# Designed miniproteins, single chains, continued (4), part 73

Each design is a single chain, and the fold is of that chain. pLDDT is the mean over its residues in the fold that is shown.

## One batch from the design tools (miniprotein)

Design m14521
Fold by ESMFold2-Fast:
Structure m14521 (fold): chain A 86 residues (1-86)
Amino acid sequence: AREELEKRIYELTKAMVEKLLEAGFSIKEIVDKLIESENLPPEEQEKLRSVKTGEELAEFMTELILKALEDMDPEEVLREIEEMLA
């Protein structure tokens, strides 16, 4: 369940980052927006600012989302994701 959730979130974050880059957003612009909107602790902000590729950005976003969902049932979250994509 958790492995499947991690895979699905990574696929979604990767696709979102790829679409943003294709639309003309830079990695720096996406990173700056995430720091602004998510009110991340300084250590996480430094890690995010070190991101240079869309793949690294997708990996970082996946970890943030998984941490936010840590106390939720992974099967329930996965079901909601699949319903939203159907």
Scores: mean pLDDT 76

Design m14522
Fold by ESMFold2-Fast:
Structure m14522 (fold): chain A 98 residues (1-98)
Amino acid sequence: MLTDEEIEAGVLLLRMAVILSIAKKGDKETVNEAAREAVEVADRILELKGPVRPETLQAALGNLEELLKIAEDKGVDPEVIEAMRRAIERIRQALEEL
């Protein structure tokens, strides 16, 4: 049974997957924008009212880690790289609390 929070988390995860797909074929500016959007999506997942499924958090973590590697390879803004690393750490902490 899916709650409203689980549905929202699923939609946000799908948005993150689309962002990653765009970044894989993008230039530096495209990847920089994609990374900023992915951090905002991760923040929204973490701020959901109910508990998010571990599988959703693990999928979001995987997408962010892959996007971070692309962002580092493209040499995007250091502030964006740091924001991504913080989002990854927060998701890891959320997974440990489940």
Scores: mean pLDDT 82

Design m14523
Fold by ESMFold2-Fast:
Structure m14523 (fold): chain A 74 residues (1-74)
Amino acid sequence: MEEIERLVKEYEELLKNKELTKEQTLEIIERLLELSEDSPVVRRGAEGAKLAADAIYEKWSKAEIEERIAALRA
C-alpha cells in the first residue's frame, strides 16, 4: 500500500514538472497499472493512469490527464 502511494506521488510530481516525455509518462503509467492488481483501493488511480495513456495517444492534453487522475483519486 505505502509503496503504491509513493509511486502515485512521484507520478504527480513528474506531471507538475511538465518536462517529462511521453515515453517517461507511459513507463510510470504501466508501473501503476501493474501495482493496481495488488490493491483494489488503488484501482481507481490505475484507471486514471489508463486515461493518461489514452491521452498520450493523442486523445487528451497533459492538463486533461492531470484533471482526470486527480478526480479518480478522490
Scores: mean pLDDT 55

Design m14524
Fold by ESMFold2-Fast:
Structure m14524 (fold): chain A 80 residues (1-80)
Amino acid sequence: SAEELLEELKRLAKEMLELIKEYLETGDESLLEKANQLFQRMSQIAQQLAAISKEAEEEAKKIFAELQEEVKRLVEEAQA
């Protein structure tokens, strides 16, 4: 269902942020590989949501937009 896919997408977004935080702190490149795998799964879920309804697609877009802003913030803080 759309609700289950949105819940999974939100969970994966949180895992992505944790991996990126750890990478910025440790420099462990294996975390980038895990982040790439999570991103591929998230993209697949977003495509499934877009196929279900426009409302589900819009909710998925919001999750990705918020993730992008949080990643940008973490990277900027690490470079400061």
Scores: mean pLDDT 86

Design m14525
Fold by ESMFold2-Fast:
Structure m14525 (fold): chain A 98 residues (1-98)
Amino acid sequence: SVAEELAARSGVDLSKLRALAEKGASRLQLALQAAIEAMRQGRYEEAREVLLTYELLSEEEFDILLETYERLLNNEEDEKREEAEKIIERAIKKAEED
């Protein structure tokens, strides 16, 4: 299943992804949730592979998001914060349209 493949790729809890799939979450919605959870766990490479494989973000868009995350963790103000927020909004819309 898509949930099992995403759990294996992202390291995210399979039970959470299965629960979302049972509620009717799309393939892209599952991929987006797996990537978000992987990023929260500091698993940025796994999050990158999921986001790029499912075409939710480009490589350049992910690099902007990662740089923004690293700056926020270091209590630095990031001039690209608004661009990062727009990238997240586009990924959410793509997942919702699937």
Scores: mean pLDDT 76

Design m14526
Fold by ESMFold2-Fast:
Structure m14526 (fold): chain A 86 residues (1-86)
Amino acid sequence: SAEEAVVAAAEAAHAELLARARELARRRGFSDEQFAALEEALRRGLPLSEVLSPEALRILEESLLEVVLEANPSPENRALAEELLA
């Protein structure tokens, strides 16, 4: 039950972060068609670069990093994210 509780908590946290990242990506111009392509690629184990443009990948990456930084707003994490997005 402790193992099941840890897995459930991790899955819930993961789902919440993904939901926030999807909301932010949508606000940044990520389309329903791009979300469908992302979900198809993840389901089939395809590289995201084969189904999403470099611009769409950048929006997704920036949105995920923003949500992670909101959850863990350390100066070190922010500096790392800014360097990775430069």
Scores: mean pLDDT 71

Design m14527
Fold by ESMFold2-Fast:
Structure m14527 (fold): chain A 85 residues (1-85)
Amino acid sequence: KREEGLKEVLELLEKAIEAIKNKDYSTAILEIGRALKLVTKYASPELAGKIQELAVKALLAISNKDYKGAIEEVEKMRKLVEEEL
């Protein structure tokens, strides 16, 4: 069900934030990727596009060692998904 899929996206994004805080950046990247896969399946195309843009910014921030920026972008992703529930 769409609601269950979007709730799983929220859990994955929360895990990504905790992974960044724990300096487990490989896990954070993996969890963001899992969230994107579910967003493309369960979200509207408009929401999926916005989440994809934020995910690219988050991954770029991790690559640049801007971990605060990465958390901020993932939190924006979480807010957009929460507004659809």
Scores: mean pLDDT 87

Design m14528
Fold by ESMFold2-Fast:
Structure m14528 (fold): chain A 71 residues (1-71)
Amino acid sequence: SLRDQVEALFRELDTDGDGVLDGAEIAALAVRLSELGVPVTPEELLRRADVDGDRSIDWAELMAFMDELLA
């Protein structure tokens, strides 16, 4: 499923293993999501998924964004 692909991408891009994605990782995620048919920019992804404004996206924030986008 798309969710499973996104989960695999999150784990691949989380190079620090801290459970969050930062600027460079978010940019890579946005590119890969667009390739999967989810057209987002890094700026849109941060604006919509970064609930706390810390410029990082954790798994829960990303899944909430994906659930909203796919509804």
Scores: mean pLDDT 75

Design m14529
Fold by ESMFold2-Fast:
Structure m14529 (fold): chain A 82 residues (1-82)
Amino acid sequence: KLYSVSEDTKNLIRTLFPDRTSDRYSRSEIMEAYIEAVRVALGKPDMKLSDDELLDLLMGAWNLSSRGEVYAKLFELDGMTE
């Protein structure tokens, strides 16, 4: 299933996946963009935290109980639509 996302997220996805010409993206493409944005925002683009480590950090920071809730919160913050 493909989703519409914010212009900032579109620009990030296009930077990571320059061959993507669609205005709609899969959940995995959006998640990879969010994980990359978190790495950059931490000021450590050279530090490869695993997706699991980043999700655990976000769960702790946002007091969430599951990785699914982290994804739901990221999608909500981005205003994602189908």
Scores: mean pLDDT 67

Design m14530
Fold by ESMFold2-Fast:
Structure m14530 (fold): chain A 76 residues (1-76)
Amino acid sequence: SKVDEIHEELVKQLEKIVKKSGEGLSPAVLDAALELLKNPEHRERLRELSGDASPITEALARMAIAVARLEIENVA
């Protein structure tokens, strides 16, 4: 499916942004953020939560990092 190919390419781009934006964060937070972004349903919800249309890849990466930090840092 072309949708699957688009998801794979988007995830690769988002991984680079997450690693750059998350410099200094724990690997667990970065891995959790990538897990959220790899799931199309979670990614869709992250987009809705951001409300910010510009640029989509940075908005998704930042929101995923924020959610991952809440899940890991608030429990840890």
Scores: mean pLDDT 74

Design m14531
Fold by ESMFold2-Fast:
Structure m14531 (fold): chain A 81 residues (1-81)
Amino acid sequence: GSRSPDVEIAEQQIDDRIAAVEAQLTDEALKKEVVERIRELSVPYLTASSEEERQRYQAKIDEVIAEALARDARLRAERAA
C-alpha cells in the first residue's frame, strides 16, 4: 500500500536517532541498554493503529534518550571526580 514509504522513513528516523544517541554516550553498557530499549519501543511505535498511540510511544522514546544522556553525564562527572 501507499503507506510503505512512510514506514521506511519512520524506521530510518529511528535508526538515525539511535546512531545520534550512541555518538553522544560514552558508557558502553548504557549504549547497549538504550539501543535495546529504543528498539523495543520502536516496534509498537511503527505498528501503532492510531496517532495518539504513536505519540505515546514517541514520547517514551524521547524520555529514554533524555534519561540516557543525563545518566551518561552523571557517569562522566563521577569518573572525573
Scores: mean pLDDT 80

Design m14532
Fold by ESMFold2-Fast:
Structure m14532 (fold): chain A 62 residues (1-62)
Amino acid sequence: SREATIEALAAELKANADNVAAQGAILQEALDAGRVTPQEALEALGRARGTGPLPLDPPEAA
């Protein structure tokens, strides 16, 4: 199911929270393989961060 795929991706991202390059590679592989849509990838990343989906256009300078 889609939810199981998103949950698995979120768990992989959370397990690699201390390694940004590994998180990027995991996301890229999932998208390239067609395992998730871009929206589902954002949902998984939000879950891994303990919040909802990340904003599509965050502020440039914080």
Scores: mean pLDDT 72

Design m14533
Fold by ESMFold2-Fast:
Structure m14533 (fold): chain A 83 residues (1-83)
Amino acid sequence: KISAFEEARKILKKYFQIELNDDGEPINPYDELMLRMIQKDAGVPITGISSLENPNNLIGLLEYLQNEGGPDEISEIIETLKS
């Protein structure tokens, strides 16, 4: 699951321009603001974090991006995070 989380962070940075640390916390206040906005758009709880301690929040963000035409590797990341 750690590898899947690292791939998820890369996707969030590439497609949403949101950078998270290893604990799923935003690197700066603008990353937190963007994360909260995307959490709202994805319909997940607006926590300002997205970590392996609450993987359903991260899964919801990835499912939202997948529905918006994100890359195929998102499906594999979601399945790994659900297992």
Scores: mean pLDDT 79

Design m14534
Fold by ESMFold2-Fast:
Structure m14534 (fold): chain A 86 residues (1-86)
Amino acid sequence: SELEEQAKKVLKELEKEFSSELLKKAADLIVQLASLPDLESKEKALEFLKKLLEILKKKGADQELIDSVEEGIEKIKKTIEELKKK
C-alpha cells in the first residue's frame, strides 16, 4: 500500500528529526489507513500508532500529546476487535 510506505517513511524521518510538520504528516497518514474498511489496513494503522507513541516518548513529547496517541491506540484496538468478531 502507498499509504503504508509513506507512513513508514515519515515515521522514520520523524525518529531522526522531530518536527511538528512531520508529526502532522505521520498522524494524517495513520488516520487515512485507520479509515480504510479492511482489517489489514487497521492493523497496520495500529502498528504505526504504537511506533509513533515510542518516538514521542523517546523525544520527550508533551504528556497531552502522548495521552492523545494512547487514546487513539485504544480506539483502533476496539474497532479491530469488533471486525474480528465477524
Scores: mean pLDDT 84

Design m14535
Fold by ESMFold2-Fast:
Structure m14535 (fold): chain A 83 residues (1-83)
Amino acid sequence: GARAFGQAFGDLVRARYPDPDARISVAEAEALVREAGRRGGGSQELTDAMIRAVREADTDGSGEVTVAQLIGAAAAGVHEVIA
């Protein structure tokens, strides 16, 4: 479910990028969301919501987000689908 998806995503991101201030591309972030969806058994609706939240976290249009922003945006996307 959504909780397992969010946990899998958080674990995957922290394992790959342990520094919360590290910057990663939105494209890489979207790839990580899709991978977490495959591992956590997330629905297409939940995966799409998390990808949308990641894209919206790129507030300056640079195509990059911090790891901390990515984790926060993904958590917000999970909340949107299940709330």
Scores: mean pLDDT 72

Design m14536
Fold by ESMFold2-Fast:
Structure m14536 (fold): chain A 114 residues (1-114)
Amino acid sequence: SAMEEERKIAEEAARRLLAAQRARAAAGQVGGDMTRAEAYAAIARRAAEIAGVPPVSADTIADAIALLEDNPIARYIFAAEVISSGEEDRAEVEKIIGKDTVDMILRALSRVSG
């Protein structure tokens, strides 16, 4: 079913994101002082890189999701990292992709991080 396919894509996105986060942590790569726009742009670039797709240039959640709409893995990597940053960012993602999709991403993150 379409829901089962989306679940598998979300779990693949979560696995790739967690592997990339572990690699960055091991390398001592930490974010400096960033504006929200700079943070979203950095997350969008990382999501494209992790998914193996061309770089995207976006400094808002809405623009990043729109530019990544044709690549579900990259879109879910972006959404997963943004959702994990705070409740306000999660609420904005929920407005764009819907609560059911956000809940699916959160379940995927929980499943692959345990």
Scores: mean pLDDT 81

Design m14537
Fold by ESMFold2-Fast:
Structure m14537 (fold): chain A 61 residues (1-61)
Amino acid sequence: SPEELSKKAIRYALLGKVDEALKILEQLPEEQRKNTLKKMIELAEKYGREDVVKALKEALK
C-alpha cells in the first residue's frame, strides 16, 4: 500500500539510506511522493540531520 511504502521510505531516510528511500518514493504517485518527502524532511530536521535534509532536497529539487 502507498502508506506502507511511505513509512518504509521514511525509515530508510532515517537510517541514512537516502538513495534507497528515493527509489521507494519513485514507486509512489506524485501526490503521495511529495507528501512523504515533506515528512522525511520534517523528521530529519527534528533529529538535526542537516545532511539528510540537503540530500533529499538536492535529489528532488
Scores: mean pLDDT 80

Design m14538
Fold by ESMFold2-Fast:
Structure m14538 (fold): chain A 90 residues (1-90)
Amino acid sequence: MAALRERVERARRALELATRARNLFIYSGLQPSPLTEEAKRLLLEARQLLGEAPQPLPADPQQVWALVDEVIARARAALEEAEAALAAAE
């Protein structure tokens, strides 16, 4: 029971961080800035919460932007799976 709630919490946090990263990239205009550096940090944390292997993000913010929607989609899928498992168990 606790482990299933932890899975939901990790997936939800990953989705929140990836969504926040997306907003920061939009506000930055995809130009190198403190906003894009913070967005990269949030995206790396979201990927770690999803159990992805640690690997460096591209230096170019425009290339990282292409990964944002992929990470959001993965986090959303993980959250839906975790919530379904929790509902079935409780």
Scores: mean pLDDT 79

Design m14539
Fold by ESMFold2-Fast:
Structure m14539 (fold): chain A 92 residues (1-92)
Amino acid sequence: SLLDEVLAKAREISALAKETFSEEDVEKIEKAVVGLLLSFEEAVRAGSEEAQRIAVEGLERVKEMVEKKEPVEKIVEVALETRQRARAAIRA
């Protein structure tokens, strides 16, 4: 299911972050990922396919940024911007 794929991706991001980032930065990345999961759940409850797409694409982008060892501040910013876009799509 799409939910299972999203949860699997979240677990993959956490595992990847733990290999490369400090414990403090891992905590920030994990909080950002949880935020994106909550945005996905909100999008599902609202019936917004666009908001669901935004949240899924945001998780994929965060995964790529973690793999590329981008600064944690940039990863968190992208996650926050994605959450704001998903909420805007629900309200449209």
Scores: mean pLDDT 89

Design m14540
Fold by ESMFold2-Fast:
Structure m14540 (fold): chain A 84 residues (1-84)
Amino acid sequence: MSEEEKEEELARLEEKIRRLEAERERAEAAGMARAAELLRRAIEVLEEAKEALKEGRVSEAAALYAAGGILYAAAEIEAEREAA
């Protein structure tokens, strides 16, 4: 991965983390405790992905990114259930 590609991927991760933080705050304000917890875990995993990418551990970063996506999908399902 080039330095340019690395900076672009880091920027995408940082933007995704910011969006999930906003969703977590909204879920907490709405009393969606389970969705908020899953969003917290997704954010933690994406922060780990960002650190792995900074260290050049591209395969580890990709695995962590995928794990974060799974946690986000679970949070969306729980938010839908808690909103009903």
Scores: mean pLDDT 84

Design m14541
Fold by ESMFold2-Fast:
Structure m14541 (fold): chain A 93 residues (1-93)
Amino acid sequence: SEEEVRKLLEKAIEELKQAIKALEQGNKLEAEENLGIAEINLAVARILLEKEEASPRLRRALELLEAAIEALDAGKLEEAEKLLEEAEKLLAE
């Protein structure tokens, strides 16, 4: 369901925003927990998008959020924030 994928991507955005905040505060454990939850939500969203004819917009949002996780793993907080903002704009329309 496109609705289910959207909810998973929105949950991932929220968790990644919390991970960025935790990293800025030096709370590595909290950031790791939020990143883990985001990764699980994105993995489920990817499986759902692969089973049926995918909305290009939802697939693009997924790709941006996966790139945001890679940016956070590399310590690139500003890059991750920009990727999150782009994904959020795609989901708002």
Scores: mean pLDDT 86

Design m14542
Fold by ESMFold2-Fast:
Structure m14542 (fold): chain A 70 residues (1-70)
Amino acid sequence: HMSEEEYERAIKVYEERFEKGDVRAAVNLAMLYIEKGELEKAREIADKLKQLGHTKSAEFIYKKIEEKEK
């Protein structure tokens, strides 16, 4: 039960936190995109985390995308 307005605000907050280096915010952002069906945007976040050396966080997101695609 999240309105489009609440969803947009959550995305913006997690984007700002990720820009400041909050890896947990990046994972939360990816999970919101997965719930909305924006799997490509979630994959972009996982790719960025992998490039930054946060491989476990990236693998977690990739697994969640795979579960959603089945």
Scores: mean pLDDT 83

Design m14543
Fold by ESMFold2-Fast:
Structure m14543 (fold): chain A 99 residues (1-99)
Amino acid sequence: MSKEELDKEVAEALLQITKGVMKISGRIDGAEEAEKQALALLDEALAVVAEDPARAQALVYVALSVYYRSLGDEEKAKEYEEKARRIAEEAGLEVPEVP
């Protein structure tokens, strides 16, 4: 039942991004552009989650990387970028370039 666990992880990541964006975007100049980019990646992830949960997870991590980089949190941005790469390599997928 590892598929249910993967679905939970993707859902938790989406909730974390949504919570972070809603809490912070209103107080940071320029966060609106990063929010749009992150949300676009999340929309893409949701579109493919039924076909390829691993691709959806990689896209969610790319979205997190984009968002944290916009906040000046280079360490978290790098961490999520590496997580996205790892998932993509394990699944034989190509991760979208970070804008």
Scores: mean pLDDT 64

Design m14544
Fold by ESMFold2-Fast:
Structure m14544 (fold): chain A 88 residues (1-88)
Amino acid sequence: DARLRAEIDRLLAEAERLVEEGKIREALELLKQATSLMLKMDAETQLEYIPRVEAILEKIETYELSFEQEVTLGVIQLTLAVIRLVSR
């Protein structure tokens, strides 16, 4: 719905800002929240958000990540892969 879209858009915009500031831990936490909200939406809407989330993850991967950050990144990537698979 419109409220979930607005919250996802807010979380993604804040995550993008945090990545630009080098605050990777905080950015990953917001991406985790955004992907959790995405799972509550219909499949077509979930697919619309994937490219934006992937663009943010690609920027995060250019940083040196801790083990915990690498695990969080992997969980987010797996969630996006599952969305794509189920939407077939």
Scores: mean pLDDT 85

Design m14545
Fold by ESMFold2-Fast:
Structure m14545 (fold): chain A 89 residues (1-89)
Amino acid sequence: MPSLEELRERLRETGRLLRELAEAMREAGVSEEVAERVRELGERLEEAAETAESAEEARAALEAAYAELAALAATLSEEELEKLDALTL
């Protein structure tokens, strides 16, 4: 099981990657509303990396973030999903 320190590092790294993804989405013409929500999610994960007091709390923050990303992906059109797929190449 990951330690609190390892989970804090994962929160920090995931938050940074989400901020980078949001910028790439904006450049690719994916929904500006969805890109902004991804950026906000990244900021919240970086905040959680500094404020999480237990491994359980840190893990819950990561799980909530993945659930929110899945929900956001479900709101994208077929064309926006294709643009997202192109960004991961």
Scores: mean pLDDT 78

Design m14546
Fold by ESMFold2-Fast:
Structure m14546 (fold): chain A 94 residues (1-94)
Amino acid sequence: SSMEEAIEEIERAAKGLIDYVKKHIPEMTEEVEKLTKEVIEMVRKGASIEEIKKKAEEMIKKIVSKTPAENRSLLYTLLQTFTKEVVELLEKAK
């Protein structure tokens, strides 16, 4: 189904994000894994795009607040890019 294909693409994007964070900001790996897992579970449960966006924004703010100052801008951009990609994939699956 188009939704199953969207979930597979989201899982690939999540893996790419996690692999990048492991190399560049390894101390934030677990927090990013938790965010990607939560987003994927919300998608699987049929949560609305607005609910997913709101939850992701709340989690991003918490993650960024825990991030070393030198990496905050980079991690914020990476997490926002992931959220945008999730939204675009879900809109295409409609």
Scores: mean pLDDT 89

Design m14547
Fold by ESMFold2-Fast:
Structure m14547 (fold): chain A 60 residues (1-60)
Amino acid sequence: SAVVEAGQAALSPDPETQREAVKRLIEALPEEDRVGAAKALATGSPNPAIQEAAREALEE
């Protein structure tokens, strides 16, 4: 599923791959859950690239 694929891509050392994984994960969720997921990733992820991508998704 998109969630599993995004999780695997987030393990990549490539920041661009990690950002794309965050975007795909958020887009795979129902619209009502996207903001919550983006906030959780922006505040909870230990990975700076993932945090940054999630914050960008919130600013759309």
Scores: mean pLDDT 71

Design m14548
Fold by ESMFold2-Fast:
Structure m14548 (fold): chain A 80 residues (1-80)
Amino acid sequence: SSKAQEYIDEAERHLGRARDLLDRGDVEGAREHLKKAEEYAQKAQSLLNSQSNPDPDLQQRIDDVQDSVRILREKIDAAS
């Protein structure tokens, strides 16, 4: 759905911003954007779960965002 795509697009933007902030040593800013990425990915997942025939490409994008958030949080926790 268009709304699920909008949410995953926003999740990916926040994830990209979190990576940039982490690379610059802004751990607090990175955490805020990772939280936003996770919130938008969860909203997209909820919409996909309500569909009888969910788009597998959108599901893969959600999975990729969630995996990236987990990995980046692990890096932050190791460095903090």
Scores: mean pLDDT 87

Design m14549
Fold by ESMFold2-Fast:
Structure m14549 (fold): chain A 84 residues (1-84)
Amino acid sequence: SASEKELQQAKDMFLAMALVEEIELLSKQGKDIPQEVVDELVDALKSLDEALKQKFLAELRKIAKESDNPVFKETLERIVAEIE
């Protein structure tokens, strides 16, 4: 149903946000970002409806632009490029 689909999209959005926060935390700690975390975020974003995916990609571009951390910025820019 539409309600079930909306709930699933909300869950996928929540997962994507949690993974972005994990990447930011690892970057701030000077740690390498595990490829598995990047792959999981890409998969979560690809599972979103086109409108929600585009909205999330716009948010990631904004976060990357406003970040002072080069590892975090580069990682988000690569994720956006892979999906677009």
Scores: mean pLDDT 84

Design m14550
Fold by ESMFold2-Fast:
Structure m14550 (fold): chain A 78 residues (1-78)
Amino acid sequence: RWRELYQEGLRAEEEGDYERAARLFSEADAIRPDAEVARRYAEVLEKLGRTGEAAVVREGADWLEANRDFVDEVLARL
């Protein structure tokens, strides 16, 4: 499910359908926290002119990268 949403989002981004890509990346991010997905979501939001939302998502991606070991431990317990 998470992988499918991410792959569909990548396809939408490749097609230039940024609205669809944003929706799919948002759904993937909600299922499993992932810095790469969050970063791509922020990039797509910037393409849509939603720069405030992009900044918040990018901050989240930075936190996930900085705390990767902690996030991995938490996810392993869920």
Scores: mean pLDDT 74

Design m14551
Fold by ESMFold2-Fast:
Structure m14551 (fold): chain A 96 residues (1-96)
Amino acid sequence: MAMEEEAQRVAEEVARLGEEALKETEDTKTREAAAQGVGRLLSAVRKAHELGPYVAELAARQAREGIERIAEVMSKVDEATAKAIKETADTTLDML
């Protein structure tokens, strides 16, 4: 279905952004890299909402997975930042 194809394409784009953000966080292990990555993923989910709730749901799922992996990397160097990132995924994505 056209709606399913559009949602899949958007989800794949969000997944790609998540992989890029994860790599930058793994390479630098800085709060700045993690924050920038999370911000990009959240912005992508907000844009997906303009395309419809189904597209937004799949985009949010991919963004949540990316954010959780970024948080896991950060947990090894900064537990407070990792906790804040996980809380953002759990609360903000469900509310967007």
Scores: mean pLDDT 78

Design m14552
Fold by ESMFold2-Fast:
Structure m14552 (fold): chain A 94 residues (1-94)
Amino acid sequence: DEEKLKKRIEEAKKIAEKFKELKKEGKSKKEILREYAIERGIVSEEEAKKMSEEELEELIQLNNALEVLEEAGTEEAKEQAKKLLEEYEEALKK
């Protein structure tokens, strides 16, 4: 669907512009990732403060994958989402 592709490209451009603005304000990559994760409701402010840059990137990638799987709406997608969540929870314990 061309319209869906165009909308995703526009959303990606808006995110890129927001990251450029935050970087121009002197915020570090970690601070930018933290603000993104908090704004998206992925983590609380207290949780985000305790996370490394790598942990924030992994969590954001997981959330994006889960959103794609939710949009697909199949039983296979639901099982995949459950597995990704379980793998993430296990990784946090290591």
Scores: mean pLDDT 70

Design m14553
Fold by ESMFold2-Fast:
Structure m14553 (fold): chain A 74 residues (1-74)
Amino acid sequence: MLSLDEIKAIMDEVLAAFEAAARAGQLTVARWLRDEFERFAAEVLSTLDEEDRKEAEKYVKEVLARMDALLAEA
């Protein structure tokens, strides 16, 4: 089971890779990273306690919103 800190660290790394791919014009890679992020988030959220789950859900929504904003600008 991943801790909340480990989950946030993984999310930050995926977001950084996504931002780099999107800014480089690699939109297929960026979309693939977003899809993989959603899969990871859906699976991991089901394993967390209620407090950690709510915190992780907020972070997931923030990351997805940033990804969607970057794709809309492309």
Scores: mean pLDDT 83

Design m14554
Fold by ESMFold2-Fast:
Parts: C-alpha cells; sequence; structure tokens
Structure m14554 (fold): chain A 68 residues (1-68)
C-alpha cells in the first residue's frame, strides 16, 4: 500500500478531486472484501502522505482510519 499512498500524493498535487475519489474507492474496496485492517492501514498512510499536500483530505482520511 506504500506505492498507492505515494501515487495518491502525486495525484493530489495535480487533481485533488481525483485523488479524493481514488482514496475513497481504495478504502471501499478493502472494506467490501472484509479487510478492515488493510483499509485502516491504507487510510493512515495516505493521510500521512497528503498532510503537507492537501491537509483537508489528510484530516478526512485520518478520521476514516479512526472509525475503522
Amino acid sequence: NEKLAERLAETAKEDPEVADALALMAIGFYKAQGDLESAREFAEKASEALKDVNPKMAEKLREIAREL
């Protein structure tokens, strides 16, 4: 999931709306498979990768991770 978080950060610099949609889709995919641990881990890593690029999206992802 580290590569996905890095790619998400790059996407967020160019198109924040696309990055947000991709992050939510990835989390939803893991949740649909019952893999809540991978969903939480991805959300946490994505939040850290985005905190300097898009603080609002980072905060949203951190909150999602907290609720998983």
Scores: mean pLDDT 77

Design m14555
Fold by ESMFold2-Fast:
Structure m14555 (fold): chain A 68 residues (1-68)
Amino acid sequence: SPRDQVLQELDAEIEKLQQQLAAETDPQRRTFLQQVIQGLEGLRRQLEEGALTVDQARTALDQLRATA
């Protein structure tokens, strides 16, 4: 389903950023990565709870990807 597709994309992006965070030594970059991960985890939660449409979640994911 489109919802499952976005959840899969969110999970993949979170995992990717967590890997980057684990290797990151710069404190400013670490804080930035933590904030982006937190935003993605919030989106995942809202999508699971039905608080966001699939289209809204996809748009927000694309915006967070552009930031990271």
Scores: mean pLDDT 85

